# Designed miniproteins, single chains, continued (3): the designs that were tried, part 51

Each design is a single chain, and the fold is of that chain. pLDDT is the mean over its residues in the fold that is shown.

## One batch from the design tools (miniprotein)

Design m9751
Fold by ESMFold2-Fast:
Structure m9751 (fold): chain A 73 residues (1-73)
Amino acid sequence: SLEEARREMEEHARKAAELLGDPETVEQIVRDALGSDEGRERAAAIVESYADTPAGEELVRMFAAAVTVRELE
């Protein structure tokens, strides 16, 4: 559901922010993923740059949830 996707997005965003020590970057990725097709592509590239890290694992889950939120709206 939309509510479940939003909660999942927020949970993984919080975990990613804790691991990165940079909540502003995580918030920007969420805004970009939700805001536009270009934003989604930019967010995906940033998430990919963190591949193979603990923060990257949380960012991937956050991004997937954000895409689901956008599709259900």
Scores: mean pLDDT 83

Design m9752
Fold by ESMFold2-Fast:
Structure m9752 (fold): chain A 82 residues (1-82)
Amino acid sequence: SVEEELRKLIEEIKKIIKEIKEEKDLEKREELLKEAEELALKAERIIQANPDVPQELRREVIFLEAEITLLRMLLYMEKKEK
C-alpha cells in the first residue's frame, strides 16, 4: 500500500539521519545527506500524488525534511572551517 511504502521511506530516512549525527567524516556525512534528501523528495512526491495519506505521516515527513535541512546547514558551516 501507499501508506506502507511511505512508512518504509520514513524509517529509512530516520536511520540515515541517525547515521549522519554519528558520522565524523564530512565527506561521508555529505553522501548520507544526499541519500536522505533523495528519499525525502520521494516521500514528498508520494504525498503530493496521494491526497488520502494520513496527516500523521505527512507531518512526520515535514519534520524529517526540516531536520535534514538543519543538518545540511550545519555541514555547510563545518566545511567552511576546513
Scores: mean pLDDT 87

Design m9753
Fold by ESMFold2-Fast:
Structure m9753 (fold): chain A 99 residues (1-99)
Amino acid sequence: SERVQAVQQVLAKRPQGEAKAAASDLPPERARAILEFQVLVAELFLRHPELSEEELRELQEAAELLRAGDFRAAFELLARVAERLGDEALAARARALAA
């Protein structure tokens, strides 16, 4: 399933791989943002297992923004995905991290 592969890419290869591989080279604030992003994405997948291909693509885009150092845009995009899924609590948490 392409969806299972997309989930694995968001959770394991992009934010998680960067945090694991470059932990000693990352500023503490960047390492923390990656960890917080991973936690929120994991919770989103656990609560909303039927994500659309478009939503999975947007989560991958958010992971790329995080990797590029644009934490604000990454968390804002994550908040918009959560909001469209009706997960107002997760959306609020992501928006707080974007501030």
Scores: mean pLDDT 74

Design m9754
Fold by ESMFold2-Fast:
Structure m9754 (fold): chain A 57 residues (1-57)
Amino acid sequence: GAELAEKGAELSAKGKAEGNEEIGEKGDRLVTLAAALGDSEGAKKAGERAQEEAKKA
């Protein structure tokens, strides 16, 4: 839900701070889409995907 969306946003900001803009942009887009849908399930999935991308970097 909302907590996952916030976590994803934090991860996105961290990626940018560390110089991983690609992860930051992707994470931000996913979190924004989840929030726009207003769907808790969508927000959860977006957060998880952002975390997976961060691990790959």
Scores: mean pLDDT 65

Design m9755
Fold by ESMFold2-Fast:
Structure m9755 (fold): chain A 72 residues (1-72)
Amino acid sequence: MKVKVIFPDGSEKEVKVAPETTVAQILRGLGLDPAEYEVRVINEKGEKLVDPRATLAEVGVKDGSVLELIKK
């Protein structure tokens, strides 16, 4: 599936990921430390901060979902 990642500076990147991929694995794949960021999932059900240890499937991420990164 494809998800859009929005960085703290407002820049965007589309990434292809498996539903079993964790939020933390996506951040590490982008060269980021998951401990330095909060992640908000934005989809048709609304927006919610998510545990970086959770898989994309567990937090309801689907094709076309948006992941917003917030620097701590």
Scores: mean pLDDT 81

Design m9756
Fold by ESMFold2-Fast:
Structure m9756 (fold): chain A 112 residues (1-112)
Amino acid sequence: MLTLPADVAQYVFPRGDPASLSPHTTALSLLGAAMGELGKIYISTDPEEKEQYEKRLQQLLATVERLMSPEVAELFREAVEEIKKALEEKDFERAEQIREETEEKLRELFEK
């Protein structure tokens, strides 16, 4: 299990003094990972496998809360819940729209 050094963790927080692009890039990478877990939940028809992917998704959201600002963490929670609902309704267009809107909101949060 890879533990980030304290100095590296400072670079991931929005209040960090160094490169602001690093937290934004990390947020986009974490969003991509969340989409991957949601896709696995959708593809799997086994309730036990779905439970395992849900557990992994929750661990990923906990990582976002640990590494990112509360605003970014809340945005991730809302996006994941809405995308999950869209996938359950088989509304793939809505799932994609929520992902794009979340990426746009992340850009706005890190652009200032």
Scores: mean pLDDT 72

Design m9757
Fold by ESMFold2-Fast:
Structure m9757 (fold): chain A 85 residues (1-85)
Amino acid sequence: MDEEVAEKLKKVIEEAEKTEKSLSAMEAKINEFILEIISETLGISREEAEELSDEQEEEFVKRHPKMFEVYEEWLKKKREEEAAK
């Protein structure tokens, strides 16, 4: 499951990079996908997924560590690219 979710996130990132011109717009699309996965994984509402407690965040990371790795690597790369412009 986690590996499949990580692969889906990679596809969402590719789509966001092709369709969106700003980092903030790319991040918004990626965050919508992440919020959906958090909601499904923890059995909470999307509104609750926006305001995660530390314990809920740790539980989600434990269930989807590879997805977080993909997101963190992408975000670091994009922030470095924007800083270089």
Scores: mean pLDDT 76

Design m9758
Fold by ESMFold2-Fast:
Structure m9758 (fold): chain A 98 residues (1-98)
Amino acid sequence: MEEEIEEYTKLAKSDDPEKRIEAVRKLGELGTPEAVKALADIAVNDKDPEVRIEAARAAGLTGSEEALEGLLKAMDDPDFDVRVAATLAAMIGAILRK
């Protein structure tokens, strides 16, 4: 678990956005609180809006409350599509958290 988070967090820092999206998918599949926190960080701070969109979606699909603060920050993103993705992800997460 911790070794997987280390591996995927390293992949998320790749100069290749496709590899960072792969890391996002892997962190979402892992779904641990630490992985969700990493996804929320990527959704806020990644240099590419496409990577931030995928991270927001993955974080929302976990249903984890650990994603909420990062998703709320991503709703203020300069990119319109990132804001939409973060809003939808927060709504999906709320539906999954019953």
Scores: mean pLDDT 82

Design m9759
Fold by ESMFold2-Fast:
Formats: C-alpha cells, sequence, structure tokens
Structure m9759 (fold): chain A 70 residues (1-70)
C-alpha cells in the first residue's frame, strides 16, 4: 500500500470511527497508526473501542486493517 493509499484509508477509517461514536483522540491515534503502517498499534487502539462499537463491526475493521497493512 502506498503512502497516499494509507492516508486515504486512515482518513476514511477516522471518519467512520467518529460516526460510530469513538472519542476523537482515539480515532486520531488509530488513523496515525494506519498512516505509519503500524498494524500492531492500530489493532491495540481499535480494541479500546470494544465497548463503543458493535462486535461485528470491530471484527470487520480488524480484518480490513490486517488485509491493508500486512
Amino acid sequence: MSAEEREAFAERLRRALLALGAPEELADQIATAVRNGDLAAALRHLERLADVIPRSTLLAMKRELRRALS
């Protein structure tokens, strides 16, 4: 994935997380991890949303992150 593709993905993911009720700080941390290609950090921050977003959505986002950043 190119830096431009990572930026577009990070921005799309950030907006989706905010729409789901994620705190702005946590959405920004996830977006930054995606921009840096840091899968482990992105997954760790996303897990902090387990009480905010539906489990099915969380699992789908984890799969997309692994596909995009692996």
Scores: mean pLDDT 83

Design m9760
Fold by ESMFold2-Fast:
Structure m9760 (fold): chain A 77 residues (1-77)
Amino acid sequence: MIEVSSVEELLELVLNAKKPTEFYIKDINVVLLSIDALVKAGIRVHFVDLDVEWVPEELKGVLSVDLTTKRAVYTPL
């Protein structure tokens, strides 16, 4: 499984993914620090455990994060 440990790695993965991609987030603060950039890029960010989401005006993809397992799935549209 891909491991993501920085904001730059997360953005690179999300912006270049052409199919559903599963990965591990070593530090959840990486996602929190990336929310503004992800939403501006058209990515809906959803925290599954908290039922909290950030929704872009134009949807290009979905990032679903499980805070308990630190596992995430990015699904491009």
Scores: mean pLDDT 83

Design m9761
Fold by ESMFold2-Fast:
Structure m9761 (fold): chain A 68 residues (1-68)
Amino acid sequence: LSTQEIKDIIVASASKVLSPEATNELEKEIAKSKTAEEAARIGALIAKKEGKFEEFQLAVRDALQAKL
């Protein structure tokens, strides 16, 4: 997967699990990231702040399995 494809998966996962406000913040912060690793770290931190880390992690896993 490309860095952009991983960013798209992270944003899509956020939109299913996090509030619209958290999803918008996550999308803006991830857009600034240069690597998939940085994007994943940003997504995890925002999900953790909202208390939805586990649900977010599962959504990302499911989306990755659907593409791989």
Scores: mean pLDDT 83

Design m9762
Fold by ESMFold2-Fast:
Structure m9762 (fold): chain A 78 residues (1-78)
Amino acid sequence: KVVKVEVTLPASVSPLDAAILAGLKALEKLGSEFVGFVILEEDEDSAVVEVFGTKGRAIARAVREGDEVRAEAVAKTL
């Protein structure tokens, strides 16, 4: 099973926080409990994280674009 989640947040939210939120939402839609995450990339205006769950994993990325932060996550079952 594959789940994709997209979120748009105000620019006051950090890209890292937005990426983590998108990843957690994607795991929730898989029915997977959260275990942990690792930061793969973190810059001023972008972040990429891998979020690990009991039933799958998600890769989430976020980018600041003007007055918004856009994040997407793709979660897959193991």
Scores: mean pLDDT 83

Design m9763
Fold by ESMFold2-Fast:
Structure m9763 (fold): chain A 65 residues (1-65)
Amino acid sequence: MEFIAVAKKDIIAKNKDEISIKKGEKVKLTPTKDSDIIKVELLSTGKSGYLPTIEVIENLEVVEE
C-alpha cells in the first residue's frame, strides 16, 4: 500500500541511500520488508530513496492513503 505525504520541514539525506526533501514537497511512501525503513519517492521529480521510519513520522504528514 502506498501513502502520499507532505514534508513539514526540510529533510537532509545523511547517506547516499537516503533522499533529501524540501519543506512542502509531496512524496509517495512505500513500506519495505524492514519496518524501520520506508521507501520515499519525490512526486515532482520521480527520484526515490530511503528514510528511517522515525524520520518519516517526525517530519512528514500523511495526507492520503
Scores: mean pLDDT 78

Design m9764
Fold by ESMFold2-Fast:
Structure m9764 (fold): chain A 64 residues (1-64)
Amino acid sequence: MEVTDAEVYEALGLMYLGIGRYLESQGRKDDAAEAYDMAAKLFEKSGNTELAEQARKEAERARA
């Protein structure tokens, strides 16, 4: 079964979003923000603008 590059990038973005949530739960807010930034870049590469914007907002919130 063939997968598109967009599907791979979206899956990786979801992984980094999860990593960000986990790091935030550990009090590692700066590391969580970096994970959310990575998720946003991956979602942009997948063409999923909505998830990319969500991840960027989560990164900003985590840094606050």
Scores: mean pLDDT 83

Design m9765
Fold by ESMFold2-Fast:
Structure m9765 (fold): chain A 85 residues (1-85)
Amino acid sequence: SLEEAVEKLKKYIEEVKKAKTIEELEKLLEKALELLVENGIISKEVADESLKDLKEELKKLSIEEAREYTVHQLEILLDVAESNL
């Protein structure tokens, strides 16, 4: 359900603090985008394009900057999900 997706997104934001690698942050963003697709909020095409852009941006950042960036992006996805409740 969308309510379960919102709960999972909040948990992914908390998991960012535990991430040690850029790859772990990429997986959190991928899981978040998959939740939005599964709940009919965005298309798979939009999710795939967004993930590509997010991965390219993450490659340019230090791990500390990447965590802050990932939190910000997950908060945007959370806001999108909550606005569809």
Scores: mean pLDDT 89

Design m9766
Fold by ESMFold2-Fast:
Structure m9766 (fold): chain A 78 residues (1-78)
Amino acid sequence: KAAEAYEKAGNIYHALGNKLEAAQAYEKAADEYLALGNYDQAEKAYIRAIILYEEIGLQDKAKEVAEKAKKALAPLKP
């Protein structure tokens, strides 16, 4: 439930042009999906967060999230 709520919040912030809050919400949604073992949804949410961080110029934060996603998801994929 929490993962879905963060994803919905991210969609709303993105629609309003609040890209930083949208990126943060998608990152939290991805973390929650990861905790639930929903790896496909976690990957999609991390990608959305990374794109938004890159768009607003937070390159170091985008790299941090990308590395977090890579380490968390790579050993668990078939």
Scores: mean pLDDT 81

Design m9767
Fold by ESMFold2-Fast:
Structure m9767 (fold): chain A 58 residues (1-58)
Amino acid sequence: SMEEIVRRVKEWFKENKLNPRDLLKNGIVFNMVAEAIAYKLGISVSQAREAIERLAKE
């Protein structure tokens, strides 16, 4: 589910001590991090992007 993906991405940000909100300031960095998360967690880049955007709105 997308909820489970968001939870896993949230854990990734905590482990790496990064703030999802900071990534929305720079589209290049946002896409690079989304690709890294997608690869690490075995999800699509679109799912990673959606999860980051949801976490940034919390």
Scores: mean pLDDT 85

Design m9768
Fold by ESMFold2-Fast:
Structure m9768 (fold): chain A 90 residues (1-90)
Amino acid sequence: ELEELKEKARKVKELAQEALAKSTDPSVKRNLQGAIENAQIAIESEDLETVKRQLEAVKGNLEIVARRAKEQGDEEIAKLAEEAVKILEE
């Protein structure tokens, strides 16, 4: 349902914001900002197809963040991104 996807978007946005606050790498920050923006569009949308498309964009950004953070040894940021991706896969 639309409301369930919006709930996922809100939870994922919170995790991405927490990761952004802990991040120092400019590339990781850009992808986290992209994820936050896409999640916000999903939260504000009333169109199911738009919400689904935005959540796919969020997932893509967070997968990049998880990979990049892990490569840099930023395990806490990687963990937050992986947790957010898991929420979207439920």
Scores: mean pLDDT 87

Design m9769
Fold by ESMFold2-Fast:
Structure m9769 (fold): chain A 94 residues (1-94)
Amino acid sequence: MEEKKKAIDEARKEVDHARKLVQEARENPSKREELVDQAVDELIRAAKAIEKVDPETGKYLLEQAEAARKSRDLDTVEGLVDYAKAVIDELEKK
């Protein structure tokens, strides 16, 4: 249980950081590509942390984050941040 809590806390911090980077990318179009890349890196770290608790969901999120890295679509990355947040909230209930 403590090990699971650590992984969830780690994932939450990474997702919160990704959300901040996404918001900064919206406000700064000149830095958008760089900030989106950083947000995707945070999502990949969150996905790996989630994989320790829920391997199937973590793997799915990792695959989606890698796809988002290639497209660099801000809306797609924002959607993945929201999805990861929902996953973390559900994992905390168990």
Scores: mean pLDDT 83

Design m9770
Fold by ESMFold2-Fast:
Parts: sequence; C-alpha cells; structure tokens
Structure m9770 (fold): chain A 110 residues (1-110)
Amino acid sequence: MAQPLKDFLLSKGFSERDANWVANTLVNALETGSRRIPEKPSDISDRAYRILEIVLSLIDFVKSLGLELGEAALHVAKVLLDNDRSLTLSDEEKELILDTFTLIIKELEQ
C-alpha cells in the first residue's frame, strides 16, 4: 500500500519527504483504525498536510456511515468535496484527493 501511494504523490509534484509522510500516515491510520489527525511536522508542506487531513476526514466520515472503503465510499467523498464550500478546494485539489482515495481503495482490495 505505502509504495504505490508514495509513487502517486511523487508523480503529482510532492517532495519525497511529503510523499513518504502522507503515505505512511494514511497506511498507519488504516491498519490501526486510528481516527486521530496527527500534528503537522515542521518539515511537511501545508499542501501535503491539507491533503492528509481531508483524506483522513473522508475515511472517518464514510466509516461513520457504515460504508466499506469501495465505490459507494468514493461517491460519497466526491459529493462532499463538490458541496463543502468551507474547504475552498480547486478542481485540481479535489481530483488529487479523489485519486488518493481511489488508490487506497484499490490497495485494500488486493
């Protein structure tokens, strides 16, 4: 799980440090069932931290609905991102978040 997610984030212009931290934090949250959003490390970019916070929040919300991480979860995530004006996300940022969520789902299906 961690390596494909790292490779994806690197392909989207994240630094190796940002990609490694986001990927490992998401994997650890999924493996431990932790709902806690970690404190931002000083060497992690605001962009990387924001993506992590939103993805973790979407995972927690979807699980609170009793949904498995699958196509229904992805649909709910898309609807939330499209309708949550408080997040102030660009279309590119929304696509990045949804692609990250899709990769997590694919890795859990293996």
Scores: mean pLDDT 76

Design m9771
Fold by ESMFold2-Fast:
Structure m9771 (fold): chain A 74 residues (1-74)
Amino acid sequence: SAAAQAQAQALIAQLGALVARFRAGEVSPEEFIRRLLGLLAQLDTVKADMTPEQKAQLVGLLTEAIRLLEAHAA
């Protein structure tokens, strides 16, 4: 639905902002993981209605999140 796609886009934007804040050192890895998991749980409720473009954006942000977390673990 259009409403679910709009919700997905808002959640993707929130994820992007969270990733940017983590990259800037504004949130701890533990806070980042907690917030990331919360956003992913919300995205899971609309995943069936997500466009291929929205899915590609999500994969890109998750790939970056994993790289940032690995860098902090080293």
Scores: mean pLDDT 88

Design m9772
Fold by ESMFold2-Fast:
Structure m9772 (fold): chain A 95 residues (1-95)
Amino acid sequence: SAAKLEEVRKRVEELLEEELKRRDVEAIVEEFRETMIAKGGPEKTEEILSKLTPLEQKRIALAAHLARLSAQGVVTELQRRLAEVANSVEGLSLG
């Protein structure tokens, strides 16, 4: 139901906010910026980042960081918790 999807969205946002508080977010954002500059140069990086709010920059940088860790075979606590939420939603849609 739409109400259950809203509960899941809120839980995902809570988990992401907890992860952002737990990590050195400024270091993650800087790593993301440097990665973007390496791929597309400083002008293209500033054009893309200037269109994003500080919160959106933090969320995208965190997602890129977690994707990099996952590609290296590292499973984070956040990824495990997000998988638990996804499994809960699948259980609800089947019954």
Scores: mean pLDDT 71

Design m9773
Fold by ESMFold2-Fast:
Structure m9773 (fold): chain A 83 residues (1-83)
Amino acid sequence: SAAERQALLDEVQAMRDEVRKMVEENKDAPPEKRRQLENLLRAIDHLLDQMRAATSLDEAQAYFALAQQAYQQALALVKQIKE
């Protein structure tokens, strides 16, 4: 349904905004880790666009799963930066 698709989009937008904040808060991190975090932000942005273009809920759910993986990678990376 349109409501189910919108809920997935809203969740990925929230993940994207959190990763953007992580990029801003970690500007003093080592350059390699900073680039990885920026790449994850770009990946989530791309997946969000793909979810908007998806012609089925199944396709949107597949992109959502990839966005969740990218978000989890960003969380793990920030933990490594702080240690």
Scores: mean pLDDT 89

Design m9774
Fold by ESMFold2-Fast:
Structure m9774 (fold): chain A 96 residues (1-96)
Amino acid sequence: DDAKKQVERLKNFIKELALELGLSEEEAERIVKKIMDELLKATKAKSEAQLPGRIGLLLNPVIEKDFDLSPAVRAVLEYLRTGNTEPLKEVIRELA
């Protein structure tokens, strides 16, 4: 699918996860924005459209280890690699 659809799915997943953890819509929206901003900074992406390609590169663990990534970025990468949502849930709780 196109980059826009991939980004939308990631945002929706993070939002749904925040809501399931008992956060308000406003808190969930802020958390989505915070995590997306950290992904943009870590990947040096200029727009969300560049994120899927750049995240794809970081999904290689050999490449990831050479980057000084935030816990939020590492939690997203773990989820995308393994489906493990626990690190992402912890990040969401800390941002709430």
Scores: mean pLDDT 81

Design m9775
Fold by ESMFold2-Fast:
Structure m9775 (fold): chain A 72 residues (1-72)
Amino acid sequence: SSARRQAMIDQIRRIIADAIRAGMDITDMVNTIVRRMSAQGVSRQQIIDMFNDMMQTVGPSPRMQAIIDQLR
């Protein structure tokens, strides 16, 4: 993957980790991801595609699936 794509994926992982520490629910977590990624020109569909790529690489995750479902 391109360096920019990897940096965006790493940013999403950091947002999730920070949201978990802050006690955010899935809805607040999704809103934070969308807000931060949209500010960088990333669409909801691109975010969904990145999460699907991550699940195909590391296996299924109930939390990641819940995030994808909320993004739809």
Scores: mean pLDDT 81

Design m9776
Fold by ESMFold2-Fast:
Structure m9776 (fold): chain A 65 residues (1-65)
Amino acid sequence: MLVKDAVGGLVLPEDLAEKHGVRDPKKGKFIDGISIGIEELKRIILEPEAARTEPLLDPVSGAPL
């Protein structure tokens, strides 16, 4: 599943997977982690493509042009 492990070579942060676990019975609230994980992954996957089209600035470090 996309929300559990690496997809397309991208490793999901455990923090995100833990927070949006497929189901959180301990909180008494059930969360659709799969749906959320897919949305987050889409943004991560699409972001590199957009960066290739536009001037790429390191969003992590902020490398100036």
Scores: mean pLDDT 45

Design m9777
Fold by ESMFold2-Fast:
Structure m9777 (fold): chain A 65 residues (1-65)
Amino acid sequence: MTPYDRALKILKEVEEYLKKKGYKNASEVLKKFRSEIPLSVIGSYSNADELIKKYEEKLQKLAKE
């Protein structure tokens, strides 16, 4: 699996996490997150849970805007 493929898989899992949390704007949150955090950084994480733990506060802030 390339770092790019891993980044896309992680982003999909993050979007599902946001939807499960009840955020109606999950796609917009993910779009803003992608604009701030490079795919190379996202793909450096082993899984979505690790990324969410590190960026939980940022994701919550983006969901609130």
Scores: mean pLDDT 78

Design m9778
Fold by ESMFold2-Fast:
Structure m9778 (fold): chain A 88 residues (1-88)
Amino acid sequence: HMTLEELLERYKDLSFRLRAPEAIRVVAEEFGVPEDVILKIETAYLLAASIPSLSEEEVIDFTVKHAEKLGLPKEVVEAIREALRAVS
């Protein structure tokens, strides 16, 4: 059975995972990023988030690097990074 501390850690992780896709979408839409590009960024986030050995910061870094590879401007990439950190 899970301890209270383990339950709280799992709740925090799940809260981050649930809020992160919405944070990406809101910020990307504000910068006028096309829907197909937003879906690719969300997919990169979900892939990284599915790897149990990655920390929240490593998941954020992977997602942001993928946004850079998609050719998004630096200001948009940094806005996505800050949005993900805000929901961590």
Scores: mean pLDDT 77

Design m9779
Fold by ESMFold2-Fast:
Structure m9779 (fold): chain A 74 residues (1-74)
Amino acid sequence: MRTSKGGLDEVTRQALLARELELIRQSASREEKIRNAAKVVVEMELDDAEIRALAEELGLDLEELRRAVKEERA
């Protein structure tokens, strides 16, 4: 565990997430919303706590989101 990476502070991270959240919310269906959220997780390399927060914020099921993230990585 060698990560002293704090390059993205809370304010900057919240601003980026807010922008991505708006794009995800514009998804045509819940299925599209989950897929778009999974892409954001993979692209931004969000940790477990951030994935959980994202699911809560978007009203998505955490288990469905985690499964979609695994599918996106495959």
Scores: mean pLDDT 72

Design m9780
Fold by ESMFold2-Fast:
Structure m9780 (fold): chain A 70 residues (1-70)
Amino acid sequence: SELERLKEGLEKLNEHLRNNELSDEEFRELGLELGIPEERIDTILYTANKLREIGEEIDEELARRKAAAA
C-alpha cells in the first residue's frame, strides 16, 4: 500500500538524518524520491537544523563560561 511505502521511506530517511551524512538538498531529493511530501520534508529539515543550532548555542555558552572561569 502507499502507506506502507511511505513508512519504509520515512524509516530510511530517519536513518540518514541520524547519521548526518547528507546535505539538506540531498536529503530533500532523497525524501521526494521516497514519496514523502515536500512540506513534510521541509518540517523535518527545519526541526533538525533548529536542534543543531540550539546545540551550537549551548556549546558556545559552555566555552564562554569556561573562559570566564579561567
Scores: mean pLDDT 76

Design m9781
Fold by ESMFold2-Fast:
Structure m9781 (fold): chain A 85 residues (1-85)
Amino acid sequence: SNREALEELIRDWLLREFGLSEEQAEELVDTIIKGTPAEVVEKARELGLTEEQIRAVLLMYEAWLLGSTPEELRARLEALREELA
């Protein structure tokens, strides 16, 4: 499903771009799906993400809430990465 593909993109980005372990990525994905924005920010900080990476995680949270496509989220994440370079 689109939701499954979106979840896979989020997990892959956390693993490959942010260097989280599989366990850490799964905890953050679970928090994105079930939690509040405040809980997502708290979990991301606990996992050692930077403020810039937390901005990306909030885009992931917004994409999940809005039912965005994986391609829409990828475009937003790439744009943020370019802005922060």
Scores: mean pLDDT 86

Design m9782
Fold by ESMFold2-Fast:
Structure m9782 (fold): chain A 77 residues (1-77)
Amino acid sequence: SAAEVETLKAHIRVLLTETDEEAYERGKARLVALAAKLSEEGKRELLAFLDRLIAESTDPRVRAKAQELRDAIAGLL
């Protein structure tokens, strides 16, 4: 649903600011598991969101994390 996609976008924003490696890896695993349950359209909407974050981010660490999340979700298609 649109609400589920918006919730996952919010979780992505939080996850990109996570400084603890173990918490980041747990958050990434949970995000991927939840994204796997979305429709193909919902997954593509998350990919478009991550592509925008990568393009707009000036922080290399944030860009790297966003790319990692993008690749993980793309692998679900």
Scores: mean pLDDT 86

Design m9783
Fold by ESMFold2-Fast:
Structure m9783 (fold): chain A 93 residues (1-93)
Amino acid sequence: MEDILRGAELLVEAIKEKRELGPEEREIAARGGAAFREIAEEVNATHGEELRELEEKALAEGKPEEFIEEALEKGYLKPELAEVMRLFLEAEK
């Protein structure tokens, strides 16, 4: 499993179970978070304005899921970022 996805899965699981991460899990989550930030900064530098416009539209329509799908379809978002965003969006439900 990639560190980004594994870190996100651990955080989502802890949120759903209402528990804290153990030391080993915290290290995995920290590595995943660092890798996620690096990719997010790259994406924002390349497509930040387009992503902002799509996000504003999706939020105004109350459909955050459509933002993720449209951004991914247009190639503005990396698949790894989209999967992490879907995991956190599902955890909020």
Scores: mean pLDDT 74

Design m9784
Fold by ESMFold2-Fast:
Structure m9784 (fold): chain A 70 residues (1-70)
Amino acid sequence: SATYEILKLMLEAVDKIVNGEDEEEVLKETEARLTEILRKLGYSDHTIAAQVEAARKTILAQAEIRKKQK
């Protein structure tokens, strides 16, 4: 269930940014929610920080790819 929750969260973030929602607000909300999920799974603060940074980069890259497609 947690894996599906994370995947859904990241896909929703990409979709929101592509649909014209504020990028900083979407990323801030997604980062907070992802942090809560990872903390509940028992990851260390260091691992959470690394995973959140990786997720942020992935979301931004996917949003840019989607924005350039017609």
Scores: mean pLDDT 85

Design m9785
Fold by ESMFold2-Fast:
Structure m9785 (fold): chain A 68 residues (1-68)
Amino acid sequence: TREELERLLRGPMQNPADLVLMLRGEALLGDRRAVDLLDEMRELGLDTSAPVPPEVERAWEEWMREQG
């Protein structure tokens, strides 16, 4: 929900780009809530399409798959 998204942005993940990367990783693991939060970020006009270095994104996806 939007309230949950705002809470996350006020926490340790203060940088929206870092939050987007984390949520994208969770969405790859099938977390519907992460997908919903990303959609809400887009609706709020936040930049969810900011370019992430491919190496960082791949490393994050690999790490998330190992954890899941």
Scores: mean pLDDT 60

